# Designed miniproteins, single chains, continued (3): the designs that were tried, part 33

Each design is a single chain, and the fold is of that chain. pLDDT is the mean over its residues in the fold that is shown.

## One batch from the design tools (miniprotein)

Design m9122
Fold by ESMFold2-Fast:
Structure m9122 (fold): chain A 111 residues (1-111)
Amino acid sequence: MEEKVEEVKELMRRAKEAVRRRDVEGLREELERIVEILKEDNSEELVEAALEGIDEVVRLAAERRDLESLEAAKEALLEILKYLGDNIKLINRTIGLILRVIGVILDLERE
């Protein structure tokens, strides 16, 4: 478990670096790798690590007014939602983050 959490954290570090470089393709690749890990292992600790990292990606993309990176984060969250089974806690947290990303996108589009 701990080694998978560290792998997710490393992928999230690379995802944040991709946002800073405005490398949307690199961001999508790192997020897809995270989704693949969660598809195989949907443990609460691993999902929480991924959601925390995506939350940081969303904050960085919002600061940069990077709609493409925000859209990529939203797409990753929607994919994660498919693999949460019946875990209501994780489903609610993931939906909450999706709604926040949509709100940020709408706020940036309004400007």
Scores: mean pLDDT 86

Design m9123
Fold by ESMFold2-Fast:
Structure m9123 (fold): chain A 70 residues (1-70)
Amino acid sequence: AMADRFTDEEMLAIANGERPASVAERAALLVKAAETGFLTDEQRNRIFDVDGDGTVDDADLEALRAAYAA
């Protein structure tokens, strides 16, 4: 799985905004976070905000699901 390609350091870098991440990488990281509890609520909300508008809505969640499924 795509999430299995991330080290903990890479996941933290993406979650903290220290490196850019594709929608697919964000989706994979959210799945891993749900399984392991790896991310804080702030980091999860940052990743959910796919379009960077400061809000998390159903469109962001659907984009993440679609990217993960592809």
Scores: mean pLDDT 63

Design m9124
Fold by ESMFold2-Fast:
Structure m9124 (fold): chain A 65 residues (1-65)
Amino acid sequence: RREELLEKAREYLLESSSYSVEGIKVVVDSLAEGKREEGKKKAQELSEKSNEYDEKAKKLLEEAR
């Protein structure tokens, strides 16, 4: 079931990318609103989620090889 593993890995990579992009937006928006510290904390949480999904995708890609 290599194709199923690749499809699931792709889903996780898209989630990872989504969290990464949202983190950038949160930083920019919080700077504009004067909520710098709050935005930094939220961006860090989003970065951690991005890394979590990236690691899940990496594991599935290794299984698909």
Scores: mean pLDDT 80

Design m9125
Fold by ESMFold2-Fast:
Structure m9125 (fold): chain A 78 residues (1-78)
Amino acid sequence: VDEELRKKLEKLKKGKEEILKLPDLSTQLAMLQQLLREAQELLKEAEKNGASEEVIKELKELIKDLQREVDELEKQVA
């Protein structure tokens, strides 16, 4: 369970890096918002599957990081 969740977590982190390389800030914002929703759903999945506190903590940290990135891009796009 934890191994599958960690692999999904790694994919989300790679997705963030790829999105931040995109030239259009509005597209970056939209895709980061989608990635944030995916991370929140993965957290719900982790909690339902009884994942370790370590994995849950890493997911919560990623969600906080994604939220900060979204907030910063919203300021730049507005």
Scores: mean pLDDT 82

Design m9126
Fold by ESMFold2-Fast:
Structure m9126 (fold): chain A 82 residues (1-82)
Amino acid sequence: MLTLRVRLDDGSVRTFTAETPEELAEKVVRAVLEELRKKYNLSDEEVERRYKEALPVAVAGVARTPDGATVTPDQLGARGVL
């Protein structure tokens, strides 16, 4: 089981757990994009585009990150998308 803590733009820290880097990255990307949707009033089309661009980068970022680490979304390598 993989664990990652992500500090969101509102200053909150959320803990994510999954059995694979792919599942963990999907959970993190969806949560971050939901916060960005609220903060910047993003359209559904923009959210879906960012999801498709961010997911493979975030998977690689999660795979490189130590278990139990605390990161910001940009540290997962999806700068400008997350």
Scores: mean pLDDT 79

Design m9127
Fold by ESMFold2-Fast:
Structure m9127 (fold): chain A 86 residues (1-86)
Amino acid sequence: SRAEALKALLDELVARLGPINYQLAQQVIMMDDAGVSEEEKLAAIRRMYENWGVTLDDEEIRKILAELEKNAEEIRRLRAEARARQ
């Protein structure tokens, strides 16, 4: 089934990225689907790190978002591939 094919591809991605990076990439997808701006995404990442006791500058936060967006694009690609298999 399409659901089984998608699950297999996502399980391989989770094994490669690790569960935390996968979950954070999923949150970026949800923010994009909700129409959240780039500035709001940057603010969310900053707040997350501050809650962990880490203060990052704007450049560090932008680099983190860029990496998460690359992972989000890979998830979207795998979902699109699974949908095309019919």
Scores: mean pLDDT 76

Design m9128
Fold by ESMFold2-Fast:
Structure m9128 (fold): chain A 60 residues (1-60)
Amino acid sequence: YKPGKKELLGKEVTELPDTIVETLTYRNLETGDIIKVTIVRDRNDPSKVLASSIEIIPAE
């Protein structure tokens, strides 16, 4: 097992009435894949993570 190197390409924050949605976009430096991580936080307590998801967009 070798942990792949990844590069942060962008961070987007969207505030909703009850939640804060953070989207982090990474590039996998070995494969070229784009990795999007979405984190949903409670707006009244931003330290509280309610949900998270990962989306992988394969390189060509």
Scores: mean pLDDT 74

Design m9129
Fold by ESMFold2-Fast:
Structure m9129 (fold): chain A 59 residues (1-59)
Amino acid sequence: VPDKVRQAALKAAVETIRKDPNASIEEIKKAVRTAAKKAGGSEEDIKAVVEEIEKAYRA
């Protein structure tokens, strides 16, 4: 995954949680997908960063 896509995804996840600490994992995933797509991520890149965020959230 390109660093630009990964950074955009992580920033979106953090911003979503900061705006709403009770945000569901689905809301976080939606924000991550949107940010990754805006950063020029492919469908595979978007899937990879969403899976990374989901795994981190469940840990």
Scores: mean pLDDT 78

Design m9130
Fold by ESMFold2-Fast:
Structure m9130 (fold): chain A 138 residues (1-138)
Amino acid sequence: SILDKLLAQVKSYLDEFKKAIEEGDVETALEYLEKASTLLQMAIDILVMEAEKTGDIKGAAERARDLLSAVADELIKIAKDLGDFDTLARLEAVRAEGEARFDALIADPNATAEDLRDAAVETLGRLMLIAAEMAKKV
C-alpha cells in the first residue's frame, strides 16, 4: 500500500537521522527528521481523508495507531542504541499514551475524522519534538 511505502521511507530517513547523531551532525539529523515528519503528515492526511469519505473511523484509527507505534518503536530503538535512557523513557510514555488514545477512538462509535486527526497530529508532534531534543544533545 502507499502507507507501507511511506513507512519504509520514514524508516530509511530515521536510519540516516541516527547516523547523523552518531557523527555529531545535528543539522543533518534535523533535516532527516523533518523529511520523516513530512511523510508522516502526508500519511495522516491520507488516513483522515479516507475516514471522512468512508465513515470508517475505526479502521483509520487502527491504521494510524499501527503507523505511529511503528515510528515510536524505531525512535525507541535509536534511543536504546545511543544509550539515551531519558529519551527512551519519554518515547515509551508517548507510545503508550498514543496507543491508549487511538484505542479509545477505535472503541468510540461517535469518534470523528477530526478526533482522529487531533490524536495523530499530537502523537506525531510529541515524537518529533523528543527526537529533535535527542539530536540536539550531541
Scores: mean pLDDT 92

Design m9131
Fold by ESMFold2-Fast:
Structure m9131 (fold): chain A 80 residues (1-80)
Amino acid sequence: MGVRRLLIADSMGDLANAAGSLGDMDLALQVAEAGGVLVENPTDESLELALEGKEAVDQKDYERAAEIGKELVRLAEELK
């Protein structure tokens, strides 16, 4: 439980920071809000996507990171 929440929080933070650093403040805010929802409701799907997004940021594939961030926002909306 705790490890899954920590991994989601860390990955979502990296994605939000990457979006903000590229000037996409709307996406950065949406990803940050989605992170709060996903941390409270961790699923295998959200964890796998969050880790993939973190890897995209580490690879400097910011287009892929943005697409994964948007998908994580969609998953968070379904959990509201």
Scores: mean pLDDT 83

Design m9132
Fold by ESMFold2-Fast:
Structure m9132 (fold): chain A 128 residues (1-128)
Amino acid sequence: NPEVKKIMEEIIERLKNAKTLEEVLEILKEAEEKYKANIFIEEIESEGNYKVYRISLLFTAKDDGRSVLLGSIIVFIEIDNGEVIEVKIFSSTNDENEQIEASIQLAQYVGEKYGTDVSKAIEKIRNS
């Protein structure tokens, strides 16, 4: 869906340029209200004023009463005292090669960031 790709690219660019948690939350609110994105926010690390959030934006359509995934954006955001320190973004459309590549990049990031051995996960993704 070329319309969803354009929307996702716009959101990704805005998230990359966000400087505060407040600006991130405004971008997410607009995505939910304007584009009907399904937003999931998870606090994965918390230490005083330091927070790490995992945010999922799912773009779906209804087909024969079922939800069909058109695209997704997964974001890891490091916040210190309300300021954005790091943003790592993974995105995929309904293209299988984009989904495989995004999954590999996500696994590599998690392995690097948290010192987790993701070698088996990456091998499974590449062989699917």
Scores: mean pLDDT 77

Design m9133
Fold by ESMFold2-Fast:
Structure m9133 (fold): chain A 70 residues (1-70)
Amino acid sequence: GSGREGAERAAEAARRAAEAGDATASQVKLWGASLMGEEGRPYARKATEAAARGDAEAAAQYGVLASEAA
C-alpha cells in the first residue's frame, strides 16, 4: 500500500544520506536497532506520515528506524 511505499522511499533517502556521510542517519539507525521487531511499527507510521507531508528529512530519519526495527 501507500504506507509501505512511503516508508521505502524514506529508507532509500536515509540510505543515501548515510552514504554521503550523514552522521544523523547513522545515529538514527543505531537507535532504531535498539528497539527491534514490532516496536519499529510506530517509526514506519511516522516515516510514511512525514513522506506524505513532503518532509524528506523527517521521513529519512524515521525510515531508517522503521527499516531497522520493522
Scores: mean pLDDT 56

Design m9134
Fold by ESMFold2-Fast:
Structure m9134 (fold): chain A 73 residues (1-73)
Amino acid sequence: DKEEKRQKMYKKMVEEIEKLLKEGKLSKEIADIIMDVLKQLQAGVSIQDVADKYAERSQELEDEAQKLKAEVA
């Protein structure tokens, strides 16, 4: 069913984030935030509602992402 395929995709995304964390390419804090977002989306929470809950943390995540991009540029 379509729902089972969607759930399997979210599980694969979580596994990929865990691999990046193990390789040291993601901080644990950033990985935890991403995994929590994926779990909420998997549970059917809208991306808008998730974004509202993480407004403060999303600012920190964006700052860290910009710093990472600057280091590779």
Scores: mean pLDDT 70

Design m9135
Fold by ESMFold2-Fast:
Structure m9135 (fold): chain A 87 residues (1-87)
Amino acid sequence: SKKEILLKGLENLLKTLEEEYPEEKDAIKGAREIVELARKLIEEGKSLEEIVKEVLKKLDEMIKRHADNADVVLLFGLAKHEAEELL
């Protein structure tokens, strides 16, 4: 399902941050919280549109928080783009 594609994309974001940017602890924490949020909303039976809206809000917060780290911004930006394409 599109909800499963969204969750896998967010899990891949978290894994990439943990493997390639292990020092970026705040970014890793933020990505983990976004994965947990998506799982919770899926389990609660929220619509894809509602889930994507909440996820995009959190991804935007992370992009703004890490604006000085181009690699982190790119990773969150790619996850944002992939989530938007599901609508």
Scores: mean pLDDT 90

Design m9136
Fold by ESMFold2-Fast:
Structure m9136 (fold): chain A 92 residues (1-92)
Amino acid sequence: MEISEDLVPKETLDRIAELLRKAAESAREGNKEEAMKYLDETADLVATLPANSPLAGIVLMDIALAKKAIERGDYDSAAELLERTAERVRSL
């Protein structure tokens, strides 16, 4: 129905998933600074996606929730969320 301009390249999806997994790993290690850096890198990459991409909205929401969990010290919850988001992105 939509033209291919809204299609996210597989390489971009794989990179988003890799950054989310790295953020999850850093969160599990309790490394807040590194986790936040990977989340910021993921958000910057997602900003290159088409503005009408539903994937962009979902990933940005999950990043915001993960950042909030990390700020509360809920590193395991943040890591689990990010791992699930990475799997979902990779499965597209």
Scores: mean pLDDT 80

Design m9137
Fold by ESMFold2-Fast:
Structure m9137 (fold): chain A 72 residues (1-72)
Amino acid sequence: SMEEERKKIKEEIIEEYKEMLKKNVDDDEIGKKLSEKIQKAYKEGKLTEEDIEEIKLEVMKIKEEIEGNLTP
């Protein structure tokens, strides 16, 4: 279904983000690569605006956890 395909694409983008973090890729380069991939998927109709916002929120959450604060 379209829902399953969108979920898979979101997971692939998040997995790629985590992989780039593990490889110590430059933060600016990570941002550029993710932006390009997201924009391409959006233009191809594979992601909705809502999906893009979900990806952004997940990326921000992962980044916040890595920047090292235990938030209650």
Scores: mean pLDDT 78

Design m9138
Fold by ESMFold2-Fast:
Structure m9138 (fold): chain A 88 residues (1-88)
Amino acid sequence: SKEEFAERIQKIADKVKNPEVQKLLKEAAESVKNGDYDKAIELLEKAREVDPSNGVPNAVLEAVIHYFTEKNEEAAKRYLDLALKAAE
C-alpha cells in the first residue's frame, strides 16, 4: 500500500545524517501517503540536489517512479532496499 511504502521511506529518512536531506525525504513520504506523487518526486529531486554524493534520494525517487508510475512493486521494493543500505 502507499501507506506501507511511505512508512519505509520514513524509516530510511531516519538513518540519513544530512538534516536537510532527511527533512525532504520525510516530506516526500508524507506526499506519498497523501497520494501526491508529483510532489513526492519534486521533493526527492530537490533532496538529490542538496547532496549529490548521497545515493539515498535517487534510490527513493526510482522506487516512487517504479511503484506509482510503472506499477512495478517488485522493482520499487528493490530500490527501497538499496536506499536503506545506502543510508546505513
Scores: mean pLDDT 86

Design m9139
Fold by ESMFold2-Fast:
Structure m9139 (fold): chain A 68 residues (1-68)
Amino acid sequence: SVAELEAEARALLAEARAATDRAELLGILQKVDRIGVQLVLQGAVALAEEFGREMRALAEEFGLTAEL
């Protein structure tokens, strides 16, 4: 469900903010990206855009934009 995807994405973004390793952060952000695709397919575009913005901000902080 959309609610389950939202809860998973929010938990993953919290883990991403606590991550101390670049590879760990990249793996978490890739999981968030996959959830974003599922949210779009279910019509939850606004939630996907919200999570995409958070993911992009974290990727920019760690220089990971080219790896997403």
Scores: mean pLDDT 82

Design m9140
Fold by ESMFold2-Fast:
Structure m9140 (fold): chain A 60 residues (1-60)
Amino acid sequence: MELSEEQKKLIEELAETMEKYLGLDKEAVKASLENDLKDGKLSLEELKQLYEDALKLSKS
């Protein structure tokens, strides 16, 4: 899977946030997000929006 370092970082921080707030398995969330990006089910823009939302929640 050929993802940029920036995309990998976004996925990791989003997965960490989902683990913390939703109790989901971090590795499973990372794999799901990577697969969704690869399959076109999740766009880079959507990933970026999720990351921005996660950052706002983590700072609250």
Scores: mean pLDDT 74

Design m9141
Fold by ESMFold2-Fast:
Structure m9141 (fold): chain A 85 residues (1-85)
Amino acid sequence: SEEERLKKLFEKVVRGTASDDDLKILSEEFGIPVSTIKRINRNMAAGKPSPEDWDTLAKMADKIGLVPTSIAFRLESVSLELEEE
């Protein structure tokens, strides 16, 4: 299904292992600039996601029905923001 396909692509971005073609598909499906999703993939690969990266991943997770994952990623974003403030 489309949801299963998007979940697999999402998992690749979370692992920082998505291809350029994978990132283009996610960019189009979620309405996110390709430069933004490429940055997220790179930051996930480096183990250095920003609060904005976590917020974007949380929104993507929510859209594809991964509600517990979305909540967890939003908490990561908030935690990191509190450390920067």
Scores: mean pLDDT 84

Design m9142
Fold by ESMFold2-Fast:
Structure m9142 (fold): chain A 106 residues (1-106)
Amino acid sequence: SEQERLLQEAKELIEKLAKTTDEEEIKELKKKILELIDKIKDLEAAEELFLHVVRVLLTTTNPLAIEALKEVAEKIIEKLKKLGASDLTIGELEALLEIALAVRKI
């Protein structure tokens, strides 16, 4: 499906962003990822993408990439709210992000 293609493309760009050390490249990758998130309309795809960002964030060491991944995760949470995710689901995902960021000290 179109949603599966968008999800896969976003996952690949997120993984690339996590491994990138160049500030300009991080900025461009973040922009492309945010554009893909805007196109995701499936609740399950958005939730899967969020969990992927959290997993990638836990292995990321570059501070600029960590900050960009935090912004990406926050945009996915906003998308999940717009797609009708329950308050319980949003709270659980926000808690997961806080834990991941605490491990990375951001």
Scores: mean pLDDT 88

Design m9143
Fold by ESMFold2-Fast:
Structure m9143 (fold): chain A 79 residues (1-79)
Amino acid sequence: MTEVLRSFLSTTGLPQDKIDAIIELRETFKQSKTAGSALEAAVYLATNPEASLKTVSDATEVSEKTVRLVRSWLEEHGI
C-alpha cells in the first residue's frame, strides 16, 4: 500500500521530503475513519500551498475541519 501511495504522489511533482511526510501522515491517521479524506486534503495542500480551506474542502469533498487539521499537521512538519 505505501509503495502504491508513493508512486501516486511522485506523479504530482512533489519533492521527496514532502512525499515522505504525507506517507507519515497517512500512517498516523490509518486507524481513523478519516484517513482517506485526510490523505486527499494533504496531497492537495502540499501541491497547492496557497489554497484556502474552503477551496481544498470543495475540491476534495473533505470537511473544512479535516482540512484545517491536515494543514496544521503539514505546517508542524515544515510542509
Scores: mean pLDDT 69

Design m9144
Fold by ESMFold2-Fast:
Structure m9144 (fold): chain A 74 residues (1-74)
Amino acid sequence: MEKEELRKRIAELETQLTKMERDGVVSSEEAQEINKELRAARQALRDGDLAGAEEHIKRAQELLDKALERYREE
């Protein structure tokens, strides 16, 4: 995946997280954990570590999906 595509993916996940926080879908603790992964992804991109960026993006997505599942079970 190109660096620009990874940057776009991070921005999309950040936007999704903000919306989910506003709508009460994620807790503050969940949001902090997801933001930690998104910050790590941005740092990996700055360092030229595309594989590391992809891994952190994947973890952020998994955390978002888990929060959505929890919300549906509430």
Scores: mean pLDDT 83

Design m9145
Fold by ESMFold2-Fast:
Structure m9145 (fold): chain A 88 residues (1-88)
Amino acid sequence: MSLLELEKEFYEALKNEDYEKALEILEELEKLLLSQLKKEETKKKVKEEFEKAKEAIKNKDVEAAKKHVLEAETLVGLELLEEGVSKF
C-alpha cells in the first residue's frame, strides 16, 4: 500500500469514527515512513510524533492526530530531500 492510500484510509477511518481502524493504519504508516529513514535522530522524532498521534486517537482528538501525522510526514520529507541532494 502506498503512502497516499494509507493517508486516504486514515482520513476515512477518522471520518467514520472508526478509531480502531485509524490506530491500525497509523501502525502501517509509521512502519512505512520509518523504513525510508536513515538518520537515528529523525527516526526518534517520527516515532515521538506517531506516539502523540496514537494518544490523540485514544482521546478522540481528530485534529491533534492529523497534526502529529502531518509533522511526522514533514520530518520524513525533509530527510528525503537532504538524502537526494547532499548524500555522501
Scores: mean pLDDT 81

Design m9146
Fold by ESMFold2-Fast:
Structure m9146 (fold): chain A 67 residues (1-67)
Amino acid sequence: MVDEHREKGREAGRELGLTEEQQEKAGETAGNNALAGFELSEEEYRSIARVIKEGAPTGRAAARALG
């Protein structure tokens, strides 16, 4: 269920040392992707958490400055 994907996203965020707010965002993003019909692996949960740690979805301009 979607809730399992949300928890996996939050767990990946916690492993990367994200704040609780960022962990919730990682979970929401994973849940939304699952609702859209995507199957998520552990690597995809980690990628979502990493993007949020780097300031996305709130800082796409900052993410571009890193590249």
Scores: mean pLDDT 69

Design m9147
Fold by ESMFold2-Fast:
Structure m9147 (fold): chain A 93 residues (1-93)
Amino acid sequence: MAPPALTAEQADELVKMARDQMDTNPVLSMGMLLDLTSMVDSPNENDQKAAVDAAEILAQQGYKDTARRTLTRMLSSPFPEVRRRAAELLEQL
């Protein structure tokens, strides 16, 4: 079963929590980011936007290969905004 779809506010809060935990609990933060990137195949646009945001944070932390894999999958997203942002972030890797 797919996890329940995130609202825009829930997606933003989860990404913010992962970022905020990086200094205090990097293991928890990494787990949250990897869970968010697993939503690349979600039918929900907010889930896919959270996956792109998590991939950006992973890239900023030096996990560029993991971020590149996630972002490359997002280029095939049905959502134009998700595809646009994934392409933009891939240019920065």
Scores: mean pLDDT 79

Design m9148
Fold by ESMFold2-Fast:
Parts: C-alpha cells; structure tokens; sequence
Structure m9148 (fold): chain A 67 residues (1-67)
C-alpha cells in the first residue's frame, strides 16, 4: 500500500539521520528504495515527507530491535 511505502521511506530517512550516513550512502539507500518501488528518488523523498513521523520512527525502532 502507499501508506506502507511512506512509512518505509520515512523510516529509512530517519535511519540515515540517526546513523549519520554520508551523502554517498544516503544516495545509495534512496536509489535502492526508488528501484524497489519503481519510482524516482525525488518521489521517495516526497513519500518520506508525507509519512506519519511517529509511525516512521516506530518502524525504524522495530527494525533496529530485530537486528
């Protein structure tokens, strides 16, 4: 669903910020997600901005707990 795509995009952008990823690493993550969803990098960034920030953060924390 579009909502799940927004939450995943938001969570990965939160991960990039928390883990202090380099601009090159950030680009790689966004490009990977863009290819996975079949959309542009710009559209991934838009979806992340439209994500519920609390749900995105919760999903990031769930992913971190599973690692």
Amino acid sequence: SVEKMKILAGALLYLIEEEKLSPVERRSVLTFLANLFGISVEEVERLAKEADPEKAKEFYEQLKARS
Scores: mean pLDDT 81

Design m9149
Fold by ESMFold2-Fast:
Structure m9149 (fold): chain A 60 residues (1-60)
Amino acid sequence: APEKVLVLDSITDEEAKEILKNGEADIVVKRVSGATPEEADELAYQELKRAMKLKKEVEK
């Protein structure tokens, strides 16, 4: 598991990559919300998947 996770209401991929490059966080995710618990879970899963992809791009 990552040591430091940063959760923000809004962030661009470029801003997330800078945070990761600077070592300020191990993973950067956006806060998500849905109209139902099922929708919120799906959005959270998609956001985590996106965040992990950005982390891997920076680690290359």
Scores: mean pLDDT 74

Design m9150
Fold by ESMFold2-Fast:
Formats: structure tokens, C-alpha cells, sequence
Structure m9150 (fold): chain A 87 residues (1-87)
């Protein structure tokens, strides 16, 4: 987690915990997040996009377009968690 900006570490930890609960490969999820950040910058929206992409690839389950848009447009870690808790 030390490789991430301090303000984003709680979000990355939340995504790890959620991936474990959903039965996803955590290492794969983290690889997708790292690549997303390296390409597009370290933002809540980019972490959300990477997580959703990893979920679809591993689980074959696609969130609704509305839910995906809400997660990707989250302006804060707290907003993301509130929306993701509905999954």
C-alpha cells in the first residue's frame, strides 16, 4: 500500500477486501489497478474502472451501466465505498 498516495490507500484496501469477499484473485485485481494508475493517473475513478474491469474479466458479471458510471465518477473514497456497498 505504501506505493499508493496516502489518500487512496483506504480505497485500495477496501477494493482488496471486497475482491476477497467476491472470490476474486486479489493479485490480478491489484495488477489491473496498478496498470490503470500507471496509464491514466492515481484517481478514485481510475481505481474504480480498473476494479470493474477485473470483476468482469474474472467473474463474467457486468455491473449495470448506471452503477459503473456512478463508481467511475466518484469524487472521493467515501463516495466510492457508499456506492460499492450496494453491489
Amino acid sequence: LDEYPEELRPLVQYVIDLAKKLGLDVDFVLDVIKKGIELNGATVGNIAKAFIDALVIQGGKRPSDDLRAQLENSKSVEEFIKIADKI
Scores: mean pLDDT 74

Design m9151
Fold by ESMFold2-Fast:
Structure m9151 (fold): chain A 77 residues (1-77)
Amino acid sequence: SSAAEEAEARAALRQRLAELRAAGVRVLDVRETPDAVTVTAESPAGRVGTGTVERRPGMSLEFLRTAAEVEAALRAL
């Protein structure tokens, strides 16, 4: 992808995470390995969601963390 497309995707994920946090979702745990990032999150209703994103060549750790947090938050709602 172009640098502009990557920047837009990263901004969109950060905005989605901000919206989920505003809805009261919070991170409980973050686990990092060389090949994956796993995040566990909790909603205001007490539901727990887990998101795992596998590393692919060229993916930044920041992108992996943000994507895993969004997945966990969406599953907690």
Scores: mean pLDDT 81

Design m9152
Fold by ESMFold2-Fast:
Structure m9152 (fold): chain A 71 residues (1-71)
Amino acid sequence: DLDENLQLAEQWAERQGLPPELRESLFEALRHADPEQRELWRELLQRFLDGDEEGEQRDRELAERERARAG
């Protein structure tokens, strides 16, 4: 499912801080990929996001603290 792949890619790109140009390039690659490649990308992206759950929790807390300092 293309939408699912794009959503995962967007979440990954946001966490990595990718610029819009690279984000669009990634999305175009996924749109032109074969169904087999899309499934592989989806599994890899999901596994990557799942494997970084502990790090994401800490990053979210850090972002909240930075927002609190921004007066």
Scores: mean pLDDT 69

Design m9153
Fold by ESMFold2-Fast:
Structure m9153 (fold): chain A 82 residues (1-82)
Amino acid sequence: DELTEFFNKKLSEKLKAVLEKAKAAGTASEESAKILEDAAAGKLSPVEAIEKLRAAGDDALADEVEQAFLEASEAALEKKKS
């Protein structure tokens, strides 16, 4: 489905941007970076990634993943809405 592909592409792009920014700033632990990489690759759902990041103590990264998910979801809904 083109809408699902659009959503997944947007989410992946946003999650990669979050990961790169966190790596550049040195704010991501090895564990948090792995969670973000797995989420960007589609190995973890956004909900699973958020839960794992919060469990790791990275609330700020969890919030950024949640924001990326909401933005990707809104973009996909706008595409559907015509």
Scores: mean pLDDT 80

Design m9154
Fold by ESMFold2-Fast:
Structure m9154 (fold): chain A 53 residues (1-53)
Amino acid sequence: MDLSNLATFFRGLATTHRLSAQQSTDEHQKELGLQAAQLFEDFAAEIEKMYKS
């Protein structure tokens, strides 16, 4: 299993959601986008911990 590619994929999703949140004028949508970005960053970090350990 190529965990490195999975980690990169989730970091890409985090970047996309953060960018979407920054472009939103709705505070609720902005907050949701930032939360989604953080979750994807956390998933990427957890995957990296699995294959780097």
Scores: mean pLDDT 80

Design m9155
Fold by ESMFold2-Fast:
Structure m9155 (fold): chain A 61 residues (1-61)
Amino acid sequence: MMSDEEIAERAKEIDDEAVRLAATTGDTEAAQKLGDERLKELAEESGLSVEEVRKRAARAG
């Protein structure tokens, strides 16, 4: 089971990846889609909903 810290770190990595894609390509829609897909994968791996992943990441810092 993933810790809240681990979830927060992975959520940050996903956000950083999406921001990097947007900065490199100028395609904000592709960046948003990437972020959404990766958060869904993280939710499936952690056994949580996407909303719970976001909430836990926010609480952990």
Scores: mean pLDDT 79

Design m9156
Fold by ESMFold2-Fast:
Structure m9156 (fold): chain A 120 residues (1-120)
Amino acid sequence: MEEIKKAVKEAIEQLKAAFDRLVEAIRNGEDVSAEVAELQRLADEIKQKLDELAKTASPREKLGLNEIKDIIDSLVKAAVEAAKLAEQTTDPELRDQIIESLKKLFDNAVKEIEKIIEEM
């Protein structure tokens, strides 16, 4: 259990750092290709790490790890789509709305993941 909690906490911190970099690139009207690639790379690495933990986990922990993987996958896909929308606009108000939506999406994902860990 402690190794799962540590791995998930580390994953959230890494995703938060990459997400903050994406938000800054969007805010500045910069090319987001590198930030999108980083989020996709991190999601793949996190999923692989969670799959390794699942090999020795209890049935309840395996269920929770699969739910966490689905949340992370959905979060990253939504962030990539939001980044593409931000690149299509020169409207700073629309970019600010996209950024606020991304922050809300990340915060909700973290809350759902924390709840799953408590139920494991």
Scores: mean pLDDT 86

